Designed miniproteins, single chains. Designs and how they scored, part 11

Each design is a single chain, and the fold is of that chain. pLDDT is the mean over its residues in the fold that is shown.

## One batch from the design tools (miniprotein)

Design m353
Fold by ESMFold2-Fast:
Structure m353 (fold): chain A 70 residues (1-70)
Amino acid sequence: PPAPALAVIRQMHPLGQKVLDFFNNHPQAQSQPQIVISSRSDVDQLIDFYNMPPDVRQALYTMFDLRQQS
């Protein structure tokens, strides 16, 4: 499914800006199947599937960990 949650993350966390900027600058990433994130393994699969740079990977892990601790 489309990820409207990513648009919300842009407004909530500065680290989310790197993730959104990646997807905004890579329209092809939106044409591929999206992975539902429920574990760190899912985050790893998302990063590998879209070939995300290390900075975006770090941002995703940080945001995932913050959400899990809440």
Scores: mean pLDDT 58

Design m354
Fold by ESMFold2-Fast:
Structure m354 (fold): chain A 87 residues (1-87)
Amino acid sequence: SLGRRMVAVVDSMDLSPEVRENAKLAARLTSNYISALINDGEKPAREEVFKRVLESLQYWAPELPEEMRREIAERVAEVAIKYQEEY
């Protein structure tokens, strides 16, 4: 599922347990939103996914350094675009 792929990006990062769980929550909430758009026949652009993930990480995991939030958002956006190409 898209959610599993997005969460796997966060699990690949060297994060403290609490920050990791908050970042995984941000990824899951974003994956639910993006999956709903795809199921409705929309094709969210990479930049749209990136911005949504970045905003969710800023809200749920503000303790993450900005550089790391951007890296996670970039990797998650790539995963979402690949998922759209497969389905």
Scores: mean pLDDT 85

Design m355
Fold by ESMFold2-Fast:
Structure m355 (fold): chain A 103 residues (1-103)
Amino acid sequence: MTPEFEKAVEEYMEAMKEVAEKVKENGSATAEEIKEALSKAPSVKVISAKDITAENGRLVGVDLVVELAGYTLHLSESEEGTITYAVYDAAGNLLASYTSKLL
């Protein structure tokens, strides 16, 4: 992998540790809190971040798209506690996807 990609991944992971602590304390993290954490990662570009809310207005997760040295990472959380990660190259080709259940 390129040094630029490795640096972007390292910065992303470091920022997401801060988000994980907020999830431990508050049960969830908002799109705004994730954007604030990622603002400290200069090699990571936030393309979009939005809260996913249930019909009753409860925060269930975040839909997050970030760019890491030309690669796009899409993170989406469902109301059922499913997290999907998808990684795309600069041309928009899907390179990898991973789905995990938190419940």
Scores: mean pLDDT 74

Design m356
Fold by ESMFold2-Fast:
Structure m356 (fold): chain A 81 residues (1-81)
Amino acid sequence: SLEELEKAWERYAKTLSPEERELLMEAVRRLLEAIRNKASPEELRALRDELRAEFERRGVSEEVRIAFGSELTAVVEEAEK
């Protein structure tokens, strides 16, 4: 469920610095909002690319970028079914 997904990311975010936690949870909230609003696969791909660029620009650690990038890919693949 989306609620379980949000809680899983909240638990992971607690292991990060306050700044990275805030950036990650902002990205998680944007992703969950897109899913709740039934975003198309095209819209989800655009969001994935935007969030990836934002994380790189803000200097988010590679570990966080890999973990969240995997989630973004899984969400896009599920929406394409």
Scores: mean pLDDT 84

Design m357
Fold by ESMFold2-Fast:
Structure m357 (fold): chain A 100 residues (1-100)
Amino acid sequence: KYEEILQKLDEMEKELEEGVKNGESIDSLYEKIKKILDEIKEEVKDDPAIIKLIDRLESVIDIELELYKNGHISIEEFYEIVKHEIEDMKAAIRALAAAS
């Protein structure tokens, strides 16, 4: 299950990178990200530690999306912040896998 979660997080990073590069709307990018997060949540519904990490990532995305929509940050800043949070989550998932 950890490998599948890491693959979905890699997919989310790829969707963000390609979407920003191609000038995709933030609303379209958010829908894609939300779909991937919902898929991960379903796979880990019995793992409270991973759910907590997903909830944190989702909260950061929601806050940064609001800041972007209100003109407080650029799309590039949104991408960099979300990418850092995804990488932090990937590191935490790898640590959990190694402890198992």
Scores: mean pLDDT 82

Design m358
Fold by ESMFold2-Fast:
Structure m358 (fold): chain A 105 residues (1-105)
Amino acid sequence: MVELSEEEQKILEELLKYIAEKLGVPLEELKEAYENRFLNAYIALLILGREELAKELFELWKEDREKALEKLEEIYKSLSEEEIEKLKKFVEELKAKADELLAKV
């Protein structure tokens, strides 16, 4: 686990709350994914509407990271242009939110 400053922790917590609200998932679930270094993949799968797959791959990631990475690569290669644009749009929304939070510091 990488040690964050108090300001970085506050920004992270606000970003996770924003993501949890947008995706309709519990904040604790996103915090667990973050602690296990699976947050980016978890969010991506949730944005794509693959909630059950997100949970299954997160469990696999905790048991066999290499196998989980292989399955993630297959999923990413199968993405349509529409799915890629959904991910891109969400990343831009997160950047805007992060910039807003950083501007208040």
Scores: mean pLDDT 78

Design m359
Fold by ESMFold2-Fast:
Structure m359 (fold): chain A 72 residues (1-72)
Amino acid sequence: PPAEIVDVRFSPVDPVTRETTLTLTVRGLETGEQTVELPAIAGLELARSSVVLELEAGEERVVRVTARFVPA
């Protein structure tokens, strides 16, 4: 069942580790357990590819995912 990503922001990238945290705001379109697929970003390794959230219709939930830039 559907949920949508309504906002994405990045924390500052650590220049030594090349790590950042993606902060995603997800809105539930239906009540229940939702699997949200995270966007694939070229050159960025996400700690996970999806998240499972218990949401109500119209509920917004903030999710944080650690990511690292792939060395060139």
Scores: mean pLDDT 78

Design m360
Fold by ESMFold2-Fast:
Structure m360 (fold): chain A 92 residues (1-92)
Amino acid sequence: MEETEEKIKKLMEEIIRSKDVSLKFIEELLKKLGLEESVKKEILDAVKEALEGGMTKEEILNGFKKSLLAYETKDKSAEERKAVAEAFKKEL
């Protein structure tokens, strides 16, 4: 697994354990995980849009799952994308 994928997985686990999810909470987790600036910005923008739309913790987690899936499957076939999506549903 790529380091970025592992860090995003850890981020999702921390969100699941938290009582509240806020933009600041996500920013602190991203800083702690040491993600690249481009990846960090993409995640923060997605979380900001979700929070502005009144999304729940569960909806934010679904957003992260989609982002992680896009990173792993951007150059893969539709069949491979389905296999990866099933793996993530099983793990999280």
Scores: mean pLDDT 63

Design m361
Fold by ESMFold2-Fast:
Structure m361 (fold): chain A 75 residues (1-75)
Amino acid sequence: SMELRRQIYEELMKQVHKELEPLLEEADALSAHALATGDREALLRSVSLYMQYMKSVVDSYARAQELAREIEKES
């Protein structure tokens, strides 16, 4: 059901957020440093970390969809 799928997504996203929070915090700190100092290397690293964060979120959603479909078939 769509409700079960939504519940699985919400629970997995809570875990993803908890695990990826330090990565996002590092990216935000590097971005703030780059904006204050003009440090190009810090800016590029910040962008790389944001891209890694976004990819991990997308991959986690794809995993959640697959798991929800498997559970629905077994139910």
Scores: mean pLDDT 80

Design m362
Fold by ESMFold2-Fast:
Structure m362 (fold): chain A 88 residues (1-88)
Amino acid sequence: MATEEQLRAAIEALRDAVERVKKAKSPEETYEALMEAIERLRKAGASDGTIGALEQLAEAVRSGKITVEEAQEALENMLKTLEERLKE
């Protein structure tokens, strides 16, 4: 399981990604924001499951399988799930 330190870093990286995706006006900008978040999360020691989910979102946006709006919603749901796991 991820440590509290790794979970905090993952939450921070996802929070930044959510803000960037909210300002993105194209699939390309959304893809770049997600790929940057993935790199930060890998360095923070995030789980393979979290990384894989983000990679799937990035590819789905890039290929046009989902909209920027749908990617934003999925990313916000991932952030909420991680924040709930941080329970203090």
Scores: mean pLDDT 77

Design m363
Fold by ESMFold2-Fast:
Structure m363 (fold): chain A 91 residues (1-91)
Amino acid sequence: GASEILSAELTYVVMKVLEKKGIKEATEKEKERVKKFEEIERELEKNTPKSWSRSMRLSIRRAREAGVSDEEIAKLKSASELDALVLKKLL
C-alpha cells in the first residue's frame, strides 16, 4: 500500500545518494525495493500524463491505494492537495 510505496521511494533516494558518493553496496532487500519502485513508475507512466512530475505520479499511486477515486484525483492540481486528501482517507 502507501507505506510500501514510501519505503520503495526512500530506498531509491538512499541508493542514488550512495551512488553519488561512490558507495554501491546494496542489500538484497534494498535491491527488491528499487525494483518495486521501478515497477510502480512503469505502471504510473502507462496511466498518468507525462507532463506530471515523478512525485505527483507517486502521490497519485498512494491516493489510489488509499481509496481515492480517479474523479477526485482529476480535480487536484498539486501533489500537496493530493497528499492532504490521502491523509483524510487514512485518518
Scores: mean pLDDT 58

Design m364
Fold by ESMFold2-Fast:
Structure m364 (fold): chain A 75 residues (1-75)
Amino acid sequence: MPKVTLEVRGELDEEARAVIEEGEERMKAAKNVEEAVRVAEETAQRLRALGYRVDVTVEVSDEGEVRIRLEVRPA
């Protein structure tokens, strides 16, 4: 499984924090890079449904390590 690191920036309410926590667990359980990225996008969509603006950045290292950054702002 790929090594996945999630970085979240922004002020979040309790519901948004729960969405991120669930998303992070699913990303770390992903069997490949594509699944981890898909979970990150689904997490961003859930945050947008809560009224946030979300920027998603994905970096993949030469070793296959995946770094996912979510920048969350009030809409």
Scores: mean pLDDT 80

Design m365
Fold by ESMFold2-Fast:
Order: structure tokens, then sequence, then C-alpha cells
Structure m365 (fold): chain A 56 residues (1-56)
């Protein structure tokens, strides 16, 4: 997938790694739900999510 997520430490996360962090919080999203969450956090619409856009 072409989406990129940057973690609070500046490391790029894959969609799978982001999904695992959501599962650690007690959520169980599907891959499609993770994509929707990333899309909502990507306020710029550039396919990248910066640490300032992450809420958890």
Amino acid sequence: MDLSITGPDGRTLTLEEFRERLRAEGQNPTEEEVIEIVKMLDVDGDGHVEPAELGA
C-alpha cells in the first residue's frame, strides 16, 4: 500500500504495525478499518500521516 504513517519517534510505520498498536489499546480493526482511520488522520490528503496528526 502507498500510505505511510510516521510514529512519534520519527520512524515510519506500516499499516500492519499501526493496526498492532490499535490492538494493544484493546481495539480489533480490520485492515480496511485501519486504512479508513489513516485516511481520516491524513488531513492533508497526501497519503502520509505525521506524528502531530496521531491522537494515540
Scores: mean pLDDT 65

Design m366
Fold by ESMFold2-Fast:
Structure m366 (fold): chain A 63 residues (1-63)
Amino acid sequence: MEADKAALEAGEKAQKEMEEKGKKQGLPKSKIEQLATIAYTAAALRTIGDQIQRELEERRAAL
């Protein structure tokens, strides 16, 4: 459950950073929204992957 919250927070941060970068570069709104969605998804998946990696290492250490 905490994992989901961390992934959402990471995604929102990446989305906002991409939106600001796109606005500064003068990109069309549609392109900014597309890039922001990609950034959100990538950041969220990365956060989930890091948590899975940690859990696997902790389980291996317990053996």
Scores: mean pLDDT 78

Design m367
Fold by ESMFold2-Fast:
Structure m367 (fold): chain A 97 residues (1-97)
Amino acid sequence: DLAALRREVTRRVDEIYRNWRDNNYDLDLLVSQLEQALKDFAARYPSLTRQLADHAAGVLHMRLTMDEADGVISAAQREQMVRKISDVIRDIVREIE
């Protein structure tokens, strides 16, 4: 059942990513939406919080890599965004724990 839950996380994170991209990569918007999503999942599945957060990070990294390959963002922008996403997820997980 973890596989089904990971698919649900992927779907929600993909929606968040598209909205973020369509709003010119507004980090405050990403932080707000990602925090709400991860808190919602943690409330339903508290023992899986870290695994779901790690999976969410992986989905975001994959999308950023695709946008870099498509020339939408530069390699430097991708690296900066990846660092900020890692910091956000770390802070959310600490707050939930």
Scores: mean pLDDT 82

Design m368
Fold by ESMFold2-Fast:
Parts: sequence; C-alpha cells; structure tokens
Structure m368 (fold): chain A 120 residues (1-120)
Amino acid sequence: SDEIKEALESLKKYVETLLNLVKELYKKLKAGEISLEEFSEKLKELAETYEEIMEHILENLRLLGMPEEKIEEIRELLEEIIKLLKELSEASEEDLEAKLAELEAKVKEFLEYIDEILKE
C-alpha cells in the first residue's frame, strides 16, 4: 500500500528529526547556552510530544491494514527510543555522552528496521 509506505516514511522522518533535536539541545548544553535543568525539561517535553505522535501513526498504520506483528515490532522499538530519551533527561552530566550514544544506536536500529519493511 502506497499509504502505508507514506506513513512509514513520515514515521522515519519524525524519528530522525527527534534525534537531530536532541543532538542540537546537547550541543547547546555543552556550549553553556542552556542549563542541565532546561536540557532535562526540554527532553521530557520532546518525549511526551513524540510518544503522542507515534501512537497516532501506529493507529493509522493499523487502520491502513499493516500486519499487527509488524506494528508490535515498530511499537517496541519506538517505546525503547522514548525510554532512552527519558533516561537521558534524568542522566547526570557525566553520563550524558554515553546515554546519547545509546539513543543514537537505537534510532539507527529503528531506521534500518523501517527501511527493511519499505523494501517489502
């Protein structure tokens, strides 16, 4: 379905945009342009916003007839990304680089999974 492919491409773009926003916030934190408290608060806001967007996209994929097994696999990867984002928001300054690397790795895994679905 072209509509399913468009929805998956949109989901891929949203997740890529999320990671880029997190990286820009981290860059601002390291430059001293924002406090650790402001960084934490902005990441929590991103987690809440993206969790809502992702739920709407998953429901749309279900309505478009995507197999439930694939929806569950996408959900699990997205839930892991949101969990890592929340963990990053609560991390000490010393742990931020390592936690950001974990988030980047999970986003890469997610994007590779979506690319495999798009080839089907």
Scores: mean pLDDT 88

Design m369
Fold by ESMFold2-Fast:
Structure m369 (fold): chain A 88 residues (1-88)
Amino acid sequence: MMEEVRKELEKERERAIEKAREAGREFGRELAEKKGLDEEERRELEERYGEEFAASVAAMWDAIERLEEKNLTPEERLKRYEEWKKLL
């Protein structure tokens, strides 16, 4: 059970990261167009913002998990897990 839950959370984490990378690339492209940058500079901004957004979402995901581990009692963690199961 717990191993299956971890695998599903890992997949959701990967999806969130990829979605963030796409959003970052779009933001970088729009910013480059707004500033009138060259195609090479545009690609660099797309790549950089894509990776920054991806890293930010990964860090936020990990921070939330760490926060729950630090601030929830074993009983509260069990309740949180039960709430998570209801989303299935």
Scores: mean pLDDT 74

Design m370
Fold by ESMFold2-Fast:
Structure m370 (fold): chain A 82 residues (1-82)
Amino acid sequence: EKEAFAERAKKELEEMIKEVEEMIKKGLEPSDIPKLIGMLLRAIGLVIEAELQNVPQDMLDEIRKLYAEFKKLYREALSKVK
């Protein structure tokens, strides 16, 4: 069920991307930093788990692309904390 895990990981990363986008739109406070860090650690864990499970290369590439998008938004969010 490696493809099922990969689809769930993609979905979770897409949801985290949307959540960070929403946080940026609403404005970020220092109190949001722990949540952002928690999301980053979760995203890292999803990539590592996908690699360890040997998901198909095309699906792994999609997961890595979503992770890269998340990291870009994460850095943007941190730069906008007041």
Scores: mean pLDDT 86

Design m371
Fold by ESMFold2-Fast:
Structure m371 (fold): chain A 83 residues (1-83)
Amino acid sequence: APYDPKVVEILERAREAAAAGGYDASGIGPLPVSNKGLAVLYRVDAAGELRLAGLFADAPLDEADQAALAEADAEARAAWAAE
């Protein structure tokens, strides 16, 4: 599996929060940074661009986690722009 147990728990919480808030849950995906559980919510804006809508983490992000997040976000945006 591509997730640790913390990521699975946070993804479930993120899906519940998205549903309760009326967000589109289709953009919820894991960011496997360090051993911290992370779930990222994305939305598509009116211009068709990918936007970060929310971030759920069970621990504070350190410098390495922030760098990995920036790389993963850049990859997600590039993949979205390619389609």
Scores: mean pLDDT 56

Design m372
Fold by ESMFold2-Fast:
Structure m372 (fold): chain A 93 residues (1-93)
Amino acid sequence: KEEEIRKILKEYIEKVAKSEKEKEALERQADVFLSQPKEKQIASVELRIETLKKILENIKKLEEKGEASEELLEKKKDLELELETYEKILEIL
């Protein structure tokens, strides 16, 4: 399970990291996450999924009103990928 989650996180980081420094920071964050007890991993992932769903719902409402900026729509893509990634991780945990 840990190796499978590590692979998912690595693929996610490769897609979202905009610099080598950001990639290193995200890889270190992933190592910290994987070092946590399973209950803490589940709780952290569930909380992040709930938060991401609320953010994406708010962005969708702004988009429907024609009030979403181009920067916000680009951020939406990153947040959707993060949500998909954490949902996959939660299925494995």
Scores: mean pLDDT 84

Design m373
Fold by ESMFold2-Fast:
Structure m373 (fold): chain A 88 residues (1-88)
Amino acid sequence: SMAEYEEQVERIIEAYRKLGVSESTIELLRELMEKLESNESLSAVSPDNQLVTVLKVDGKIKLAVVGPVSPATEAQIERLIELERERS
């Protein structure tokens, strides 16, 4: 349901706030999760140069990753997305 999805989004955001992620990166994370269609992945770079990637499978967030922009981080995220899609 929408209420269950909103609860999942808020739980993810709270976790990243506790880890000290900036509010501008949190705003991007929220925006991507709210725009995300089922079975879609979205990636964007925050004003603080953090790579944000989200994946939704069967109406649930399966990945929400925040990390530094680098080729190694991008490759790791691509592998995680493939793994989660194979589990569905």
Scores: mean pLDDT 84

Design m374
Fold by ESMFold2-Fast:
Structure m374 (fold): chain A 80 residues (1-80)
Amino acid sequence: SDEELLEKAIRLFKEELTALSEGKLSDESIEAGARAGAEKLVELLKAHEAGETVSNEEFHLVPLKVALETARKLQAQLDA
């Protein structure tokens, strides 16, 4: 289901963001980033299923970029 896929993707992005954070991102920022990245991945999967051209590079890089940018942006707001 879409919900199970989203939950699995959130867990994977949480692991990646935690590894990349070096302790500089709060749990709140990691959770927000992981969810944003997971939602972007699901969006790209649905676009691919609808017949849109999505590259393998876009599947790997765009969701992670969204996750990192979202986490860093929220962390900057929390640190303000």
Scores: mean pLDDT 83

Design m375
Fold by ESMFold2-Fast:
Structure m375 (fold): chain A 73 residues (1-73)
Amino acid sequence: MKRLVAPVEEVKRWAPHVPEELIKGGLYAIADEASPEKKEEAKKLADKALEKIKAGDYEGAVKYSGKLSELAS
């Protein structure tokens, strides 16, 4: 199982140094691992996590990426 879930402090450390497109690709790859019936919800969670990272809301990013990881397990 692949996870982009990390403590807020860890996300703050790597997120400024990782291209947004790579973060987006990783989140969407996890969403793509969800079962067919959960795929739409997983993609919405991936989009929300990316939105939070772009806004600098790393707590929100961790929350939504955590939900995405659970759904894609």
Scores: mean pLDDT 72

Design m376
Fold by ESMFold2-Fast:
Structure m376 (fold): chain A 80 residues (1-80)
Amino acid sequence: SLTVPTGSMPASTLAKQLGLKVGDSVRIESEKGSKVVKITELSDELLVIDADGVPSDNPIAKALKELGLETGDVVTLSKA
């Protein structure tokens, strides 16, 4: 598992540290709740876990918005 503030590292770096690939599932845990989401894409952009202004077609972004997370909130990520 890996515990990080939202927006703190590239999604590709996060995936390498957790051993994740496209098609794998990730568990997102926070003080506001948890969700399991499937990775549909990986990019070199920052892991933007910001509910404000995040595109609605990203399954991870939707999960974070539903949890009410804000930029800088701490989440624990693990392979599901």
Scores: mean pLDDT 64

Design m377
Fold by ESMFold2-Fast:
Structure m377 (fold): chain A 71 residues (1-71)
Amino acid sequence: STARQVGLRLLIREVLELGEVSAEEVERWLDNLRKAGYISEEERDAMIAEVRALGPVLSGEEVAAILRRYL
């Protein structure tokens, strides 16, 4: 959906600008995108599972690679 693409592209831009992010921060941002209606609960849960699989700290590039699969 257009809403999903808008929400995920904004988050991709932000994590790339930050360079390094915690999995906890990414999980909160993804939950906020679900609450705002940009992504579904199923999409949020799938992305969070991939983030958690990489560990507690991720590069912005690692997060961006995960999110791009859901565009």
Scores: mean pLDDT 89

Design m378
Fold by ESMFold2-Fast:
Structure m378 (fold): chain A 99 residues (1-99)
Amino acid sequence: GPFEDPVLQLLEKGDAALKAGDYETAARYFEEAVRLAPGNWLARIGLVTAYRKAGELEKAAEVERQFAEDTEAMADRFGSPALRRMAEIHRRNAEELAA
């Protein structure tokens, strides 16, 4: 209907594709979700998972680096130690994926 969340629909399709083992299709749905809602953390988590499962480790590392940078910006804005720890986790994930 006219009030359906298009991002939620893309996340559901991405999850279904992951469960089916269609990791390239899953990545396409999560890429579109990130484009529509760059701040949607579920979309970014889904995209990292899809790229990892597809063997696209450099692309997964790039998403994790951007996630770390955006989370650091939020940590600075809100003065949040929890967000700083989350940014450190995403930065570490990016380093491990790029190694």
Scores: mean pLDDT 87

Design m379
Fold by ESMFold2-Fast:
Formats: C-alpha cells, structure tokens, sequence
Structure m379 (fold): chain A 109 residues (1-109)
C-alpha cells in the first residue's frame, strides 16, 4: 500500500487535455445559457444566472480537480448545455451544484 501512494502529493494536477476539454465545455455551456436567456421568460432567468455562476465556480476549482473529477464535471456541464427547457436546466444545475460541493469536500480531506 505504501508504494502506491505518494501520500499528500501536491503535484497531482489535472492533465492539459482534460483542462482544455473542461474549459471548452464551460465555454459551450455559457454560450447556450446566454441563448436560453434570450428565449426564456424573465421569471426563469434566475436558474440561468445560477448555472452561469456555477460555471465560474468550476473554473476556480480547475487547479484542484483530478482527471476523474473533471470527467464527471464535463458530463454535468454538457447536460446544462443540452438543456432544452426550464425543467431540464433546473435538474442539470442542481446536479452540477451537488457535484461541486463533493469536489470541495474531498479537497479538504
């Protein structure tokens, strides 16, 4: 067991390929959310604004993510980008929020 872990390795960083994919996914989701904001009623804009805020939080967490956490994050961001209506956007936004909380908690351990 002792050889498989560097124990408290501060060097384990997100790969450049995963970082690029994550940044591209965020960019696509932001563009789609801005398009939805123009098409959805004013009363539904709060969910769009919440999703945009979560994407900013994801950007700040990039230096602290593993490749595995980034893969999961990309899938959740793609769900936001592919949301066609308020209900889908609300569900996707909630799932991303829950995932981000877990990423933050794991980084504190």
Amino acid sequence: MVETLKKVSDEVKLSEEMKKRLEEAIKRAEEKLEELKKKLPEEEHSVIDAALYLLEVVRELIPHMTDEEAEETIKLIEAIANAKNYEELLEATQKLADHIVLVIIKNQK
Scores: mean pLDDT 77

Design m380
Fold by ESMFold2-Fast:
Structure m380 (fold): chain A 91 residues (1-91)
Amino acid sequence: MEAARLSAEAIARHTGLSLEEVLERLEAAIARDPTLARELELTVVSLALGREELTARAIARMFALAPPEDHEALRAVLRSLGVPEELLERA
């Protein structure tokens, strides 16, 4: 949680937007052009805001977008960002 919160705060600071505004813009951007990078940013912001259901959906979409050989590396990155093990085990 701490690493994701700091990363989300850095995004908000860089954009000059609130975390809620960053979340809305990321969801809109993903609706137009879904990418691993945008889903990762959505995961970080939603985790920082305590939006566990949205975080779980973003993680599931990342695993759908990533090739199977990258899934172990993706789990390691998500774990380092503070994603709970329970959410990672579901994906």
Scores: mean pLDDT 77

Design m381
Fold by ESMFold2-Fast:
Formats: C-alpha cells, structure tokens, sequence
Structure m381 (fold): chain A 59 residues (1-59)
C-alpha cells in the first residue's frame, strides 16, 4: 500500500538517527505509514523503526 515506502524510509531514518529527536520523528513517521496502509513488508519496516527509535529514546 502507499505506506510501504514511507515505512521503509522511516526504518532507514531510525537506523541512521544521529540522536533521540530524529529517532522520535522516525517513530511517528512509521506510525503514520501504517495509517496510510502497509503490507507485511511495510509493517515489519514500521515495527523495526519503532524498536530502533525506542532504543535511542530515554525510558
């Protein structure tokens, strides 16, 4: 769906985030991509972006 590419880009942005602010933006981008509609591959990318962002953000 239209969110698949957005989810993939969010995962790449999260993996390459220089700090927590960029990581947070990547997480919200991934959530928005899921709202746009993702297939299994895009959903996995979105979940990966959220996990990566959460690992960089303080608990």
Amino acid sequence: GPGDEAARRAAEAAANAPGPGQAAASKYGALHAVEMGTGPEGREAAERAVELADSLLPA
Scores: mean pLDDT 76

Design m382
Fold by ESMFold2-Fast:
Structure m382 (fold): chain A 92 residues (1-92)
Amino acid sequence: MLPPEVAQVSNLGLGSFTIADRLAGIASSVLGNTLVEAGFSPERAAEAAREVYERIRNQPNPSTQSARDIVREVMREVGLPEEYIDRAVFSL
């Protein structure tokens, strides 16, 4: 059981920011690794990963579902086969 003061600090923007950053980091890592596995260059994979990170970070209420939607959209824009897209999205 956390003290009320610690619970209030967790409910401030720092806690919300950390969750959004972690979600964006996980999603961008999954996308980047999937692109490299599919034969894309590390530079192209990093650019697409940054796009996913920025899209998730700029959402007011980022969730696992919104992260999956963003990853799926970016992977389709890059032209990945659906099998790679489904595997990556399932990993989130």
Scores: mean pLDDT 71

Design m383
Fold by ESMFold2-Fast:
Structure m383 (fold): chain A 65 residues (1-65)
Amino acid sequence: MQTVLLKAPTYEAAVNAGRIAGQTAGASRVEVELEKEEMAADGTKISVVRVTFWSEQPVPLPVTV
């Protein structure tokens, strides 16, 4: 099991990135939970999500999307 905090411009972008990474790496299960919303210095909203993978190998996922 691997848990990563991912920052994305939207929750939908984070969900898509997590699912694609999990499927590509052969994860048996991928869960995405909204941890919080934050504001970037330029006033853009950022979704911080917790992505959990159930896989035997580490899933490569950048900390930002």
Scores: mean pLDDT 73

Design m384
Fold by ESMFold2-Fast:
Structure m384 (fold): chain A 71 residues (1-71)
Amino acid sequence: GDREAIIEALEWIGKNDKDEKIAVRAHIAAAEIRAGRADGREVATELLEQAKANPNASPESIERLEKALAS
């Protein structure tokens, strides 16, 4: 489902994004969603906005979040 796609995208970003702040936020976000403490779509949307505003964020992170949110 959409939740699993979002978690997979966030876990990938946490391991691979060039920007440490985006990577750390994605790592925490995935853990919070898995724990039931955060809404996956809400958190992924917020992180997508942050990544788009950050010139150091990996383009692949933006593509993965957009694809996960579209699923």
Scores: mean pLDDT 86

Design m385
Fold by ESMFold2-Fast:
Structure m385 (fold): chain A 81 residues (1-81)
Amino acid sequence: MSREELLEQLALQAVLLALEGRSAEEIRAALTAFVRKHDLRPTPAELAELKAQIRAAGATLGMSEATIETLLAVVDEVAAE
């Protein structure tokens, strides 16, 4: 799987877990496990694109703005590790 495909899978996983009603802590743990498994360390540019993808997907799927902002905060926390 390409690096681009891994970043897209990370965005999709975050959105799907939020749609399932998983907590921010559960989503953070799952995303941390994913990035560690694939040795994925997003660059600042990749992180910006990832966050844009989450906003677009969340909006399309009818997620609340509050849920989208929570996901973006979790992604920032995961990327900071």
Scores: mean pLDDT 82

Design m386
Fold by ESMFold2-Fast:
Structure m386 (fold): chain A 55 residues (1-55)
Amino acid sequence: SALRDRALALLEEIETRQGTLSPERRAYARAALAGATDAELQQGIAELEAAAARL
């Protein structure tokens, strides 16, 4: 879905800038996003956008 794709793109941006997200954390985050509802994804995207803006 577009929301999951957006959340994954933001996670990749954060990982690239921080260089600290392990492959295990990425796999966990991807699995969590795959099972998330649209409301959870919208909240997660807002939090990820705030995190990315701080980098």
Scores: mean pLDDT 74

Design m387
Fold by ESMFold2-Fast:
Structure m387 (fold): chain A 80 residues (1-80)
Amino acid sequence: SLTPEEFIEILENVLKRAEELGLPQEVIDSIKKAIELAKENPDLPFEELVAQLIRDLRAIDPKAAFEVARILHDEINKKI
């Protein structure tokens, strides 16, 4: 299972990759907000935070949401 620290590291890697891909600023800001939420709420299940992040991103840009979900899946699989 992922620790809160490992999950924050995953989100920070997702942010870096999203920035390198030039995803929209609103998408980048949503990922940054998710990182802050994870840092402030270490007892929050990561599955709930991920589900909320992807829902928020789909409302902004469905294509970017798909790309972020793919990156998240890749980063999580590297830790498992």
Scores: mean pLDDT 85

